# Designed miniproteins, single chains, continued (3): the designs that were tried, part 56

Each design is a single chain, and the fold is of that chain. pLDDT is the mean over its residues in the fold that is shown.

## One batch from the design tools (miniprotein)

Design m9937
Fold by ESMFold2-Fast:
Structure m9937 (fold): chain A 101 residues (1-101)
Amino acid sequence: EEFYKELFKIFDTDGDGKITREELRKVLARILGLPEDFPLSFLLNALLKMLGINKRLTDEEIDALFKKFDTDGDGSLDYEEFKAMLESEVFKDFIEALKNP
């Protein structure tokens, strides 16, 4: 649980307890050393590739993933929604790689 809380704090840059798609994109771009204007799909796919995860996400798949976990429909993820998303099959290998580098 501590690991998920630390990840959430990294992405929740304004400390409001919510992660927006824009915050996620900007944080990923900074971590990867890429421009902030790159699409979220490109940034997520670049991150997955760097972690050795052989999975590619389309914009439609990312939209579906956010809709699945954004249960209140406000366009952002709270801590519980974020944790559930990271525990999904899409990010399972990502979390495993981060815990066991």
Scores: mean pLDDT 71

Design m9938
Fold by ESMFold2-Fast:
Structure m9938 (fold): chain A 79 residues (1-79)
Amino acid sequence: GSTLEDFKEQATEILTNEELSQPEKVTLLKELLQQAKSELPEADFNELLQFVSEKLDELKDKIPPETYSELAGVLNQFR
């Protein structure tokens, strides 16, 4: 099974990969968070959500506002 650190690495890769389209990033992030929710303890899953939220905030000036909004929307589905 994947560890919290493995999920953090995968989330970073999805969010920073310039070869992925917005729909691909949205789909992959949803799938990643669904898997993490099933595999991680609640505390670790909540830490992952916080990590992804902070990573998105770091990227907000580097990605289109629409892409930021859609990815933030994915996070809100798991809160």
Scores: mean pLDDT 85

Design m9939
Fold by ESMFold2-Fast:
Structure m9939 (fold): chain A 120 residues (1-120)
Amino acid sequence: MTPEQEDYLKQLEYLIELALKYEKEGNYELAKYTAERMMEALIKAIEYFLKKKEDITEFVKKASELLIKLAEETDNKEVLEVILEGVRKALELLKELNAPEEVIEILEETGEKIEEKLKE
């Protein structure tokens, strides 16, 4: 994983902590907004690294771990819906840019885990 990819992961981790903090404070609108900005940042990072022809397998694995952590810790259904929508958009982008099958499989599995949490 590149230093630039590591810096993006630190930004994602910060936004996850911020979303959970807003939720804990009862600010559900800011928690949702933070999750939306987080998913937009992740999708832009994936596009940027793929266009640079970088290996993003480790980056996507670690980003997925962070998204699953947020999904497990949140009680906010709207945050879960935002993450799931973001994962679906990221999957469309990965397929459009002919990303490796391994990367696509990681995000598909991540989406399935989040969808399971949304059901109960």
Scores: mean pLDDT 88

Design m9940
Fold by ESMFold2-Fast:
Structure m9940 (fold): chain A 91 residues (1-91)
Amino acid sequence: SPLMEKVREGLRLFEEGNYEEAIKVLKDALEEYPDMPETLKLNLLSVIKEAYRKLGKEDEANKIIDEYIVKYNDNPVITFRLYLIKNAKPS
């Protein structure tokens, strides 16, 4: 699957510490495949948030997450999970 190839590449880049390229690849996956499973979207947004945090750019991640909160405002479970990602603290 082209989607899963892109996801694996983005996750590989994240694990290697290439945060800027990981963000680019994972954002491209979200934009090109808007019909991906919601659980996958949440997982990718979580990785994007952490990558932006590593770069000191949490505000950029929060803008993206806020767009998804607006989109899913009628789905309380997804909205709650998006707020958890937005408010996640460094471990």
Scores: mean pLDDT 88

Design m9941
Fold by ESMFold2-Fast:
Structure m9941 (fold): chain A 99 residues (1-99)
Amino acid sequence: KLEEIKKLVEEIKKNLEAIKKDPSTAEEKLKKINEKLKELAKLIDEIEDEEVLEEARKLLEEALDVASETAGSLKDLKIQTDLSMQEIHLAVMITAIKK
């Protein structure tokens, strides 16, 4: 499960970096990010091991940092707003890990 979480987080980061380089891809990349975030939420909900949950939390914090940096680098307000929703989703998942 942790390996799957790492892969999903890395894919989310890559899609965020792609938006930074070419904002015209934002619609397509944001859809991919949203699907990966849904899969991440399901995987995290299945974890009962506290050590694995702590590693997952660190990975989610990394994804949140990249999302925040990506949003801050963009001049398109709609893309920034859409990214803020992804940031909120990540923050909610991080909070849920600690309950």
Scores: mean pLDDT 76

Design m9942
Fold by ESMFold2-Fast:
Structure m9942 (fold): chain A 84 residues (1-84)
Amino acid sequence: MKEAEELYNKGKEYYKQGKLDEAIKLYQESIKILKKELGDKVFDNPLFNEARNNLQKVLKAQGKVREALQISIDEALELMKRTL
């Protein structure tokens, strides 16, 4: 958890600096670690939700709208798998 939080915080710093590619990379790495550590409980984690929201914002800022939409689609698909 500490590693994912540190990566997320560095991503926020890079986003503030306008280093969007570095911010995206750090947010993606933070999300990857949280998914690995928490599995099904990842969606209940505030850090995961913040990292995902900020990743979408950075992707939209770069004009990568399709990649930002894919994050929302992946979330909806994972939620639907649980409700059947």
Scores: mean pLDDT 77

Design m9943
Fold by ESMFold2-Fast:
Structure m9943 (fold): chain A 99 residues (1-99)
Amino acid sequence: MPLPSEEQIKEAAEALKESPNFKKLVELMRKIGLEAGVPQEITDVSIDMYFLSASLDAALRSVETGEPVKVSVDKVSQESLKTLEEHREEILELWRRSV
């Protein structure tokens, strides 16, 4: 299995920062954190961890499929947003129990 280059990972990270779906995911995560009573600092760390993971996933998908990095970023960010929306109540309950 070919590994993505450092350049491809950096390209994915920059594209993800500008993704409308990623910006919407960040807003939704912050909203869930507030509703659960989680400090914003903890929510921000969770967002940062997701960002690193998603950047690597998009770069890997680009290498595996031969699709441009930006296309893989759009797909990963869309799938992640959908997953967060579908599991919103479950995440809220878990976070609420953690505080």
Scores: mean pLDDT 82

Design m9944
Fold by ESMFold2-Fast:
Structure m9944 (fold): chain A 111 residues (1-111)
Amino acid sequence: MTKEEIEERIREGIEQLIKDIVEVTGDEKLGEELKELFENGKGKELVDKIARILSEITGFSDLAAALRGDEAARARVIEYLGATYDMSAEEARRGLEAMRAAFEKIIELLD
């Protein structure tokens, strides 16, 4: 894999995540704000805003804590994902780990 191929995969992942957020929230304006942060290279602001949105979807700040490695918050988010999106505990754990790694790479790539 070239560096350019990895960067393109990360960009595609961000675009898909923004689409998923818009689909779940029904908030097209929010999607446009996230896209603007992404296109303007505001990686830290983008990931902070996404973490806040995902926390708002769950009704509390546990998603942001889970992404930082809080095991109790992670357990609550896994339960929420299983109930809401028919996701297994293993899939939810892998998703959270991938999202955490993706957020770190987004900040590194854009900031």
Scores: mean pLDDT 72

Design m9945
Fold by ESMFold2-Fast:
Structure m9945 (fold): chain A 70 residues (1-70)
Amino acid sequence: MERYEEEKIVTDPVTGAKVVTLKSGYVFALPLYEYLKLGELSEEEIGEVMRNLSRMSKEETDELFKKLEA
């Protein structure tokens, strides 16, 4: 499989949350990875998601993470 060759699920020792490391080197909290369906996206589509997330305000980012925290 070409999309997830270097993908690894690891538990973050600081937060206790599960994180996913993608082939591109991006690291996501598992709930965010699943919510955005990053496992179904190409590297190009993931790049677009990352650009969109980087343009979000602090309030929008905080709301998103609170919604995914469970």
Scores: mean pLDDT 61

Design m9946
Fold by ESMFold2-Fast:
Structure m9946 (fold): chain A 57 residues (1-57)
Amino acid sequence: SPAVEAGRKAVAELVKMGKYEEALRYGQALTDAVISGDPEAVERAAKAAIEAYKKYK
């Protein structure tokens, strides 16, 4: 889904920035949301990763 792709790109950017703990945390949350099958959880997790990327950019 577009939200999952955007969230994963944000996690990849956190890795490039050396924010490894944040990348692992947000990446795990996004994966958990996808496994849950809850689209709202996916959207929240993706948004959190994107906001973290923007904050550290």
Scores: mean pLDDT 84

Design m9947
Fold by ESMFold2-Fast:
Structure m9947 (fold): chain A 79 residues (1-79)
Amino acid sequence: SEALEKLAEIFEKVFGNDPRFDKEKIKEYIERLVKEYSVEEVVNSFRLAIDLGLITEEELKKLIEEARKELHPDYVPRG
């Protein structure tokens, strides 16, 4: 849960002041992104966080892979 929680926290720091996003919806959205999209697509969804210096691209890629393992205990990287 640590990697998924960190991803949600970073996303909230960028978009948390937007009244269209509450904390529960942000978590659900991040879970969906991690489950349904490639690492590259998820990184692009966090591009503003990278640009703001909240996280590096390499740290973000590691968190995405860790979050995938948390959401799918049987996760195997696609070649």
Scores: mean pLDDT 74

Design m9948
Fold by ESMFold2-Fast:
Structure m9948 (fold): chain A 84 residues (1-84)
Amino acid sequence: SLEEKLKKLEEFEKKLREEWEKKMAELEAAGAGQEEKDALYQEFYDKAIEKLKEILGLSDEMVEALRAGKVEEADALFREQLAK
């Protein structure tokens, strides 16, 4: 159900946020530069997209659009999937 999927997303978001905050604090404490911080952001962005694919059943095309930062294209594809 949609309610069950939303609960899974909420639990995943909480865990992902806690892990990101911890790793970002570790990088800052180590004096890491912007390159290392950007790499951490990309890692977590990829994890978020992969989990969205798993929970919501996103197509490979939607995943590629999201990874490319084409949020509007990904939204359009998702709306098409919901209409079917």
Scores: mean pLDDT 76

Design m9949
Fold by ESMFold2-Fast:
Structure m9949 (fold): chain A 83 residues (1-83)
Amino acid sequence: EVEELGRELGRAAGLSEEEVELAGAQGRRVVEAVRRMLAAGYSVEELRALADATLAEMRAAGVPEEQLALAGRLLRAAIEEAA
């Protein structure tokens, strides 16, 4: 799930097929990062709030809505899988 969401986000960003496969691997790294943050004492609620804040910053920076939707799905899936 997270690897495919990473690949979808890479394709939406216009990356090459080789870069898309790397983006898929980055999806797994997001899950690992969330697990480390939970182990460090962050709550699931705090991580969801951080994800929402990150998406708001990306929207303000001009990231297209298609990419924001995929990034939001990736962040939610990573938090769900890590918890």
Scores: mean pLDDT 81

Design m9950
Fold by ESMFold2-Fast:
Order: sequence, then C-alpha cells, then structure tokens
Structure m9950 (fold): chain A 72 residues (1-72)
Amino acid sequence: EDLELHRRVRELYERLGLTPEQVREISAAMAEAGIDRETLVEILEEILRTHPDMSPEEAVAEIKRRIAELAA
C-alpha cells in the first residue's frame, strides 16, 4: 500500500519536473498540514490533468496552496 503510493508520488513528481529541493518543500508542507500521501497523489494528478504545461515553480506553489486549504 504505502510502497505503491510512494511510487506513484515519485512518478508524478518526475512528470512535473520537480527538483529534490522542491520535493522537500512539499514534504515539509504536508507534514505541517497532516496531509497523507493518498491526498497528495490526488492533488498531483489533478494539477497534471488541468495544467499539464505548468512550470515546476508554479506547480510547487499550487500544491502548497492546496495543502494549506485542506489544513484550514
């Protein structure tokens, strides 16, 4: 279960072109907000579906925004 979610997150991060530092920023935001990997997969898949041409920097900002909204 967790291994498959971890694999999916890695594939989605790779498709978004994220750097290791950007991945760490997202992981920190998830930990602060208490967001699980399943929810992260849904966020990443939705961004790729709706904004496939989004820059890595824009993707990080949008992911962090959605994480913050879920923590509210």
Scores: mean pLDDT 81

Design m9951
Fold by ESMFold2-Fast:
Structure m9951 (fold): chain A 106 residues (1-106)
Amino acid sequence: DPEKEELLSKLQTILEAKDDSKAIEVPPEVKEALLTLVEYHARLYIPYLPDTKLTKLAKIVNEYLIKQGLIKKPVPKYDVVFRNLEKILKVVPKSLAKEILEKLKK
């Protein structure tokens, strides 16, 4: 998938240029929500993850991104992570950015 390879290349460049001394703190609940939504979108399906749980995870991420000033309005459902991947990777700790990239590569 050429669009996926281009996106992964761009995100890898962000990861390599990362200054972790300026990374924002990501609470464990937000980290779990981010990684779960990334995996869901990359695979289009996670077994035993109901729509109600996806809605709750999207709310957690939307509220966090708004609080951090990364977005001004909530993005519907799981799309919140994918529409904001470049912004998220620039500001989160390098360890979390690497985990996000690994889930996208699968």
Scores: mean pLDDT 75

Design m9952
Fold by ESMFold2-Fast:
Order: sequence, then structure tokens, then C-alpha cells
Structure m9952 (fold): chain A 81 residues (1-81)
Amino acid sequence: SVEDAEAAIKALAHAALEAYRRKDLSIFDRRAAEVIARYPELAEELRALGARVREAIQADDLAGMQALLREASERLVARAR
């Protein structure tokens, strides 16, 4: 359902912020793999998001990470509809 997809995307955003805090992309990649297994239609978008999360971690850009996650969450929920 859309509500289940929204919950999964919200959990993914939290995982991305935790990956940023710990400087460990594997936290995001593990959660993204779980979301892709449930919503295969999101695979390309989540691969692109993972690349941008990595860039934000490398740049130590928290504001950019937060903006990225807001925009990506809206797009991913729309894709799941």
C-alpha cells in the first residue's frame, strides 16, 4: 500500500541520516536492499539516491543531505503509487 511505502521510505531516510552520522554507507545500503526487495520498481531511484547519499557523506554536507532526503522521499512515494 502507499502507506506501507511511505513508512519504508521514512525508515530509509532515517537510515541515510544514520549513515551520515556514522560515516558508514552500509547502513543505508542494507535498508535500501530491504525496500527494493519489497518494491522492485524503486530500484533505479534507490540506486541513484545511494550515490547522492555517498556524495553528501564525502562532502560532510548535512544540509544538502536533509534537502536530498526531503526531495527523494516525495519522488519515491509518488513512484510507489
Scores: mean pLDDT 81

Design m9953
Fold by ESMFold2-Fast:
Structure m9953 (fold): chain A 89 residues (1-89)
Amino acid sequence: SHMEEEINKLKEELQKKIDEAKRYADRGPGGAYDELVKEPNYLAFAEGLDPQFVADVRARKDQGTPEDGKKAVEKVKEARELYLKIKEL
């Protein structure tokens, strides 16, 4: 169905945003962790979706660039918006 095709496209975009978030977090894990703890709804979303991702940035909280960490959390926010769209379809 067209709805199923739309959901599949949104799921592909969601996975792309998660992959982008992980790439930025690898360069700025401390910045990513600092930004996530300020935003409990996005922290909870990230932990629910990929507990290892959050564990990795927490373990490396004193490493990397603040800029890359902020970009990682921007991608987490974009992923959460896509997740909510999927749930409403």
Scores: mean pLDDT 85

Design m9954
Fold by ESMFold2-Fast:
Structure m9954 (fold): chain A 96 residues (1-96)
Amino acid sequence: SMDAELLALNRELAALPSVEERLAAARARGREGLIVSIEVAERLLKALEEEIEEARRLAERISEKEGVPLWSDEEIEAIAVAPREEREELRKRAEE
């Protein structure tokens, strides 16, 4: 990775209005990605908001069912951007 590309990515991520947008942008692009456009960031934010809501519901269900503390907002955000397979495992855990 090039220093100029990393600096540009860091500035773009720092300019995003929320931690959720930064997590979504960073995960979607990885370290090899190019700078995320504003349109892509807006689309990722909408998708991330829906995934965060689902992840929060799963976390609440698991907390109630297993008697474990509710995960932090940061942990819920991490789940929201996790691969579908990992989220399906959590859904099974919440149901069974």
Scores: mean pLDDT 65

Design m9955
Fold by ESMFold2-Fast:
Parts: C-alpha cells; structure tokens; sequence
Structure m9955 (fold): chain A 129 residues (1-129)
C-alpha cells in the first residue's frame, strides 16, 4: 500500500532526524541506510526484522497494509526491548505519531506490553537518579 509506505517512511524520517539531530530532510535511500546502520549498532539481534521492514518499504506492492504494519510493530518491539532509555523515549514518540497517523486509540497487545515494560523501566531509572 502506497499510503502505508508513505506513513512508515515519514515516521522513519522523523526517527532518523531525531537520533542524529538533523535539520535537513533526507532522501528515502539515506533514511533506510542510516536506519539499518542504527539497528546494526544498537540492536544487532533486530537486524533481520529491520531488513524485512526495508524490503516491505521497497516492495509495497508485495505486502498488504496489515502485513507492513505487523512488520513495523515487530521491529519496534524488538528495538524497544534492546535499546537505551534515551532511544526508548524516541521510539515512544514514534508510536504516538504512528497511532495519530492511523487514527488508533489502542495499541496491539504486544505493543502495549512492550510500552508498559519500558515505562516501568523508565520509572525505576527515575527513582534511582
């Protein structure tokens, strides 16, 4: 789906710009390359999920909107579970934008469980600081 691809690319653009503190819009190829490098560096176990997500973005005609969404959510869960608190905060911001762009009021049970775990870890970190 072109619409789902556009939404996911827009979210990925915002994520990469936030991570690297960029003011300039990146090309789609640069966004995908930088995102792949980020996953390899910070969450190497999630690299197969990142590669599948990039393939889905490059071949939107081969994936339904529901399949693209599922691939994206599986990748976000893996990134949330393996990333630092600072990166987890950026990912939570992406989830907010994702829900807004899709008109979603509720996350999937798997996404909600990952978010709840991160929020608990963030709360514990604040008590220790």
Amino acid sequence: SEEMQRILLQLLQGFVMALENLKEWLSEDEVLERFRAFVERHAPSAVPLADRFIEALKNPEKYSPEEQRKIFEELLIALIETSSLEIQQIILGILSRYNDLLGLEELSPEMQAAVDKVQEEMAQAKELS
Scores: mean pLDDT 73

Design m9956
Fold by ESMFold2-Fast:
Structure m9956 (fold): chain A 86 residues (1-86)
Amino acid sequence: MLEEAAEYFERAAEAAAAGDFEAAHRYLLEGIKLYNEASADAPDSKETARLVGLVLAAIGAILDGDGAAAAEALREAAELLRKLAA
């Protein structure tokens, strides 16, 4: 469910903002898994491309230790998923 994937991206954002990159990575991976399961029947869309870009930006920020940038990208990804679920 896209809403459940969005919830995990929000939890990842909160963890990243707190500097807990291990928790942020864990929540991000679970969110990606849930998104892939929910979007298996509609893999091709402009919104999917944007979501992939936001996820890659979040991963890059986490690797750089930039919790604020990671949180921003993850919150934007969660908002996008909620719009897709509506």
Scores: mean pLDDT 79

Design m9957
Fold by ESMFold2-Fast:
Structure m9957 (fold): chain A 57 residues (1-57)
Amino acid sequence: ETEEVTLVVTAPSIEEALQQAEAQVQALQAQGWRVTSLKVEQLSETTVKATLTLEKL
């Protein structure tokens, strides 16, 4: 089965927003989800949007 998840992360800096987005992706992988597609888009200097396609192992 496949699932699409959109993560929007806002932080004091773009570097921190990217780190938080990465941590959320790692948490999903730890739950048994395989990331088959990842699209990362910067919305502002402090906000990142990540769209993931997930497959359950």
Scores: mean pLDDT 79

Design m9958
Fold by ESMFold2-Fast:
Structure m9958 (fold): chain A 83 residues (1-83)
Amino acid sequence: MEKLKKALEYVEKALEALKQNDFEKAIQYIKEAKESVKGIDEGLEKALDDAIKVLQSNSIPKETKIEAVETLIGLIRKKIASL
């Protein structure tokens, strides 16, 4: 429970960093979110890894990066609500 809420806080911080054009901070926050869920949910760990790859890509537009992080927020909120 607490680890999923902590992951959500980090992913929300990543979204704010992206809105401020701080891509390095956004990547760091997603990595911290992944650390928070390590060994708890393999599907969420993979989703966070995929988001890191999206954020690191120079060929992906900022809008698409924002959508990827918003999708993660929705996924984590849904997992918290299902308990």
Scores: mean pLDDT 84

Design m9959
Fold by ESMFold2-Fast:
Structure m9959 (fold): chain A 84 residues (1-84)
Amino acid sequence: ASEVEKLEKKAKEVLAEARRLLARAVQTGDEADFEEAVKLLREGTRLVVQIYELQGKPELAAEVEQIGEKLIEDLRAHFEELLA
């Protein structure tokens, strides 16, 4: 479906930008870049969850949501250690 294709493209773009900001935040220690990256990572995860729900794969949608939350938690812990 064209709506799924649009969501897939948007998810890829959002997650690519999140990755870029995370790399910059890790190099500079910039908390603002880190928080923006986390925001974009949450947005990208939400888009992927929506795609799986639209495809009738609610089990995969739930798994992606759980993995995304855990990844954000782990990234925050590592970033806080980097600043200490």
Scores: mean pLDDT 87

Design m9960
Fold by ESMFold2-Fast:
Structure m9960 (fold): chain A 81 residues (1-81)
Amino acid sequence: SSEAEKLREILEELRRIAEEYLSPEVLGQVERLLRKAEELLERGDLEGAKRLLDMAIQLILQHSTDEEAKRRVRELAKEIT
C-alpha cells in the first residue's frame, strides 16, 4: 500500500541518519528497532511498525547532539503522526 511504502522510506531514512550520526552502541539499539519495524511492515502491521519507528525517532533525538540529525528526524516524525 501507499502507506506501507511511505513507512518503508521513513525506515530507510532513519537508518541512514542513525548510521551517520550515532555512536556504535546506540546505533545497535536503533538497528534492532528498525529491523522489527521492517518485519511488521512485511506482515502488514502498519500501526505496530509506526510505534517502533516512533521509538527509533525518540532514541535518535535523545542521543544525537547534531542539529541537522535532529531536524531531519523531526521532519520524519511529522510524517508518522
Scores: mean pLDDT 86

Design m9961
Fold by ESMFold2-Fast:
Structure m9961 (fold): chain A 99 residues (1-99)
Amino acid sequence: MEELLEKMKEAVKNNDVEALKRVAEELLEELRKNKEKLSLEDFLRVLMELEVLLLEAAALKASEEVLEAIEALIKEVVELALSTLSGEDLERLKFWIGK
């Protein structure tokens, strides 16, 4: 996962929308395959790194397509976490995301 996040960061710096979308799909696939072993902390770390990436992209004045791709990925990761977590962890996630 960290290697994919670094690849996304490089794609953002290069304003490479196609590379960003491809790496985002790879990250989502890896998260979905491993969702049963992912904790609340694992999901929060990924979401925090994606939020930082979005802020960095905005600061670099990246294209609208880059910003939209990162926002779409954040939404997909949130939905995956909401569907995967249960009980106290789900309530903690909902509190963090404001839902």
Scores: mean pLDDT 83

Design m9962
Fold by ESMFold2-Fast:
Structure m9962 (fold): chain A 66 residues (1-66)
Amino acid sequence: SLEERRRRYLRAHRLAIDIVEELKKQGKTPEEAREAAREHLRKEFPDLPDELIDRIVDSALAAVES
């Protein structure tokens, strides 16, 4: 359903934020954080399209690095 898709999106976005924040605290670059978040999201949410995963990760990076 659309609601299930929205909840899955929000869970993926929250996971991406948590990964990016943790790696930022460790002194990792935005590029390293992007790669790690993409890898984790692909594993945790294999049914999400790559384009959507990229958008989620970019959104999380913008939220954490602003």
Scores: mean pLDDT 84

Design m9963
Fold by ESMFold2-Fast:
Structure m9963 (fold): chain A 87 residues (1-87)
Amino acid sequence: APLSAQEFTAKVKEILASTDDPVEAAERILELLREVAPQLSEEEMEEYFKMALSLVLDFAQKQNLPQEEILEIQERFSELYKELLEE
């Protein structure tokens, strides 16, 4: 069975709790998304990306990451989403 949205959210939160670096957290979460994507529908993939991005951006803002770097994280998520939809 594919990873549930609740289990995915828990894993994302664990990654965010394991580091003080929002960029490192974002990279690890992008890797997790790449690993789970083959098990998800396009609609589920959209939901998982929205949830993960929301949590990463909240964490980045709390860590006082510059807005320019926050935008780069958003762009990286958009790039991966497009890549996974093409595969």
Scores: mean pLDDT 82

Design m9964
Fold by ESMFold2-Fast:
Parts: C-alpha cells; sequence; structure tokens
Structure m9964 (fold): chain A 112 residues (1-112)
C-alpha cells in the first residue's frame, strides 16, 4: 500500500513535468509492481517500456525473468539504470555477473 502511493505520486510528477515517454512508462511499471498488478499487465508495461527505450532482446528477457520470479525490486533497479542511459549491453552483462541490484550499485558509483 505505502509503496503503491509513492509510485503513484512519482507517476503523477513525471506526467506533470512533461518527462520523456520512457520515464512515464517506468513510473507506470513501478506503480503496477507496487500495487500487485497481474503478471500479464506487468509484462505488457515492460514491453512498452523496452520498445520506448529500444532495449536489446537479451535485457528484455532478463527483466521478464526477474518479474516471473517475483524479483520486482531487481527488475525496477535494472529498468531504472536503462532509463538513466546506461549501456544496455553492459547493463545486461553486469546483471548476469553480479545480479541486478549489485550492477546498479556499480553504475551509481561510476556516475558519482
Amino acid sequence: MEKAKEAEEALKEAKEAGEEEGAILYAELAYALAKGAPEEEILELLERFAEALGLPPELVELLKELIREKRYEDALTLAAAALLGADPERLARLARERGAEEALRELRRERA
């Protein structure tokens, strides 16, 4: 419930700020995950997000696997890194080698 409210507020702010389509789709995906939307709805939003950002199929399949495994925090972490303009091939490799959360932590360090 609390996470769903935070995600809803973030989605509202993104829409009001005139953010890029990818940022709005990311916020919609985060909200769907936080409210416990059906897996089918989550996967549909993920495919729209991937199309908007031009994500490679390998990264999309990894995100779908994380969602099917109920690893929603990991899926959102990886999606956020892609939205922030990280190299999608490097992102997919780091997630496979270190896990999605560890990969994003490394990406945050390089941007600091």
Scores: mean pLDDT 72

Design m9965
Fold by ESMFold2-Fast:
Structure m9965 (fold): chain A 80 residues (1-80)
Amino acid sequence: AVEEALKKALSKKNSKNPVEVMKAFIDYAKAAIESGDPVLAKVVLTSLPFFDNLPIPPELKDDYEEVRKKAEELVKKAGL
């Protein structure tokens, strides 16, 4: 559920491992997109610039790009 994914992401916000933080955020982003809520998708898009300045591991790059694209599409469909 979105709420559970968000709690997990927030619990890892202060993690010393940036890869762990990115994975938790991607999981939250996937849950937000799956919920179909354009407001949550907009929150995902607003949060992405934080990670743009961090080295994205190759294994997460495709997932990161996919959640960005899906979030953009959901926000665009809602006219936000």
Scores: mean pLDDT 72

Design m9966
Fold by ESMFold2-Fast:
Structure m9966 (fold): chain A 58 residues (1-58)
Amino acid sequence: AAEEAAEKAFAETEIRTGTGVDPQGRELPYYTVSRFPADLSEEERVLLNRLIAERVAA
């Protein structure tokens, strides 16, 4: 199922988190995604992006 494929893709996605500095010198959290699986359907990519947003960006 698309959810199962998205969960597998999330486990295979390399995500880095850190703290950046804005132009005013304030520390702001950020994340970057360094690896995406190439063989995802549009539905699976939407679910993967939702998982990243919910689990990493929060």
Scores: mean pLDDT 68

Design m9967
Fold by ESMFold2-Fast:
Structure m9967 (fold): chain A 87 residues (1-87)
Amino acid sequence: SPLEEAIELVEEIVELLERYNADPFLIEEMRYVLEKLKTEELSDEELKKLLQNIITYLENALPTFSPEAAEELKKLIERMKELVEKI
């Protein structure tokens, strides 16, 4: 389901952020999003909007990462964009 794919993508983003020692506040925000995805009954419209907000936030954060971390994060952002188009 789109929700299960979204959970997997956000888990991969959290792992990447932790691996590259990203801003602790960014990691905490993404963990909060993950908890929300796991615990709240989201409609398809709410899920799509949440994912679009995450994409915008992460794209704006890209310049703060090393080139290697930014390249990996861009791949996850593109997968999230593809997921949004399926919803």
Scores: mean pLDDT 87

Design m9968
Fold by ESMFold2-Fast:
Structure m9968 (fold): chain A 61 residues (1-61)
Amino acid sequence: GPIQLSGGLRDAVIRIQERYGLERDGVVDERTLEALAAWVREAGGTPDRKRMTESLRLGSR
């Protein structure tokens, strides 16, 4: 069909499923929606840039 779904959305769904130990089929079922809700709650904070910087410090010697 002429409707093109975003490939990035499907990839994001699979990553959420993998993170929560679900089947990595990319199907947005009720279980996947529950995982998305849990991920949103857990990911409510900003990514730790400092952690990456400290890891790089050990490798930059």
Scores: mean pLDDT 63

Design m9969
Fold by ESMFold2-Fast:
Structure m9969 (fold): chain A 91 residues (1-91)
Amino acid sequence: MIEIEKELEADSPEEGMEKALEAMHEAVKEALKKAGLDPATARVLDEEVLKEITKLEEGETATHEVILTVEDTATGKKATIKIVVTVKVKK
């Protein structure tokens, strides 16, 4: 399984949520490339959310953790990828 972990710092809860979403998107692309899949033709078959960032507060550290099963529709290759994004909001 390909695993991508990203840690981020933010000055506000709002910035933290925005950075977490951006980091998640980039981490998925990175994991797909490492798995030998093309992000343009990759399709998510299954998503398992292990940890979710639903809201963020000042001074909080929160983690979004997901496992995706993905298929490259052009080649039929499948991969399981795990993405972990941790955001720390400064006080």
Scores: mean pLDDT 83

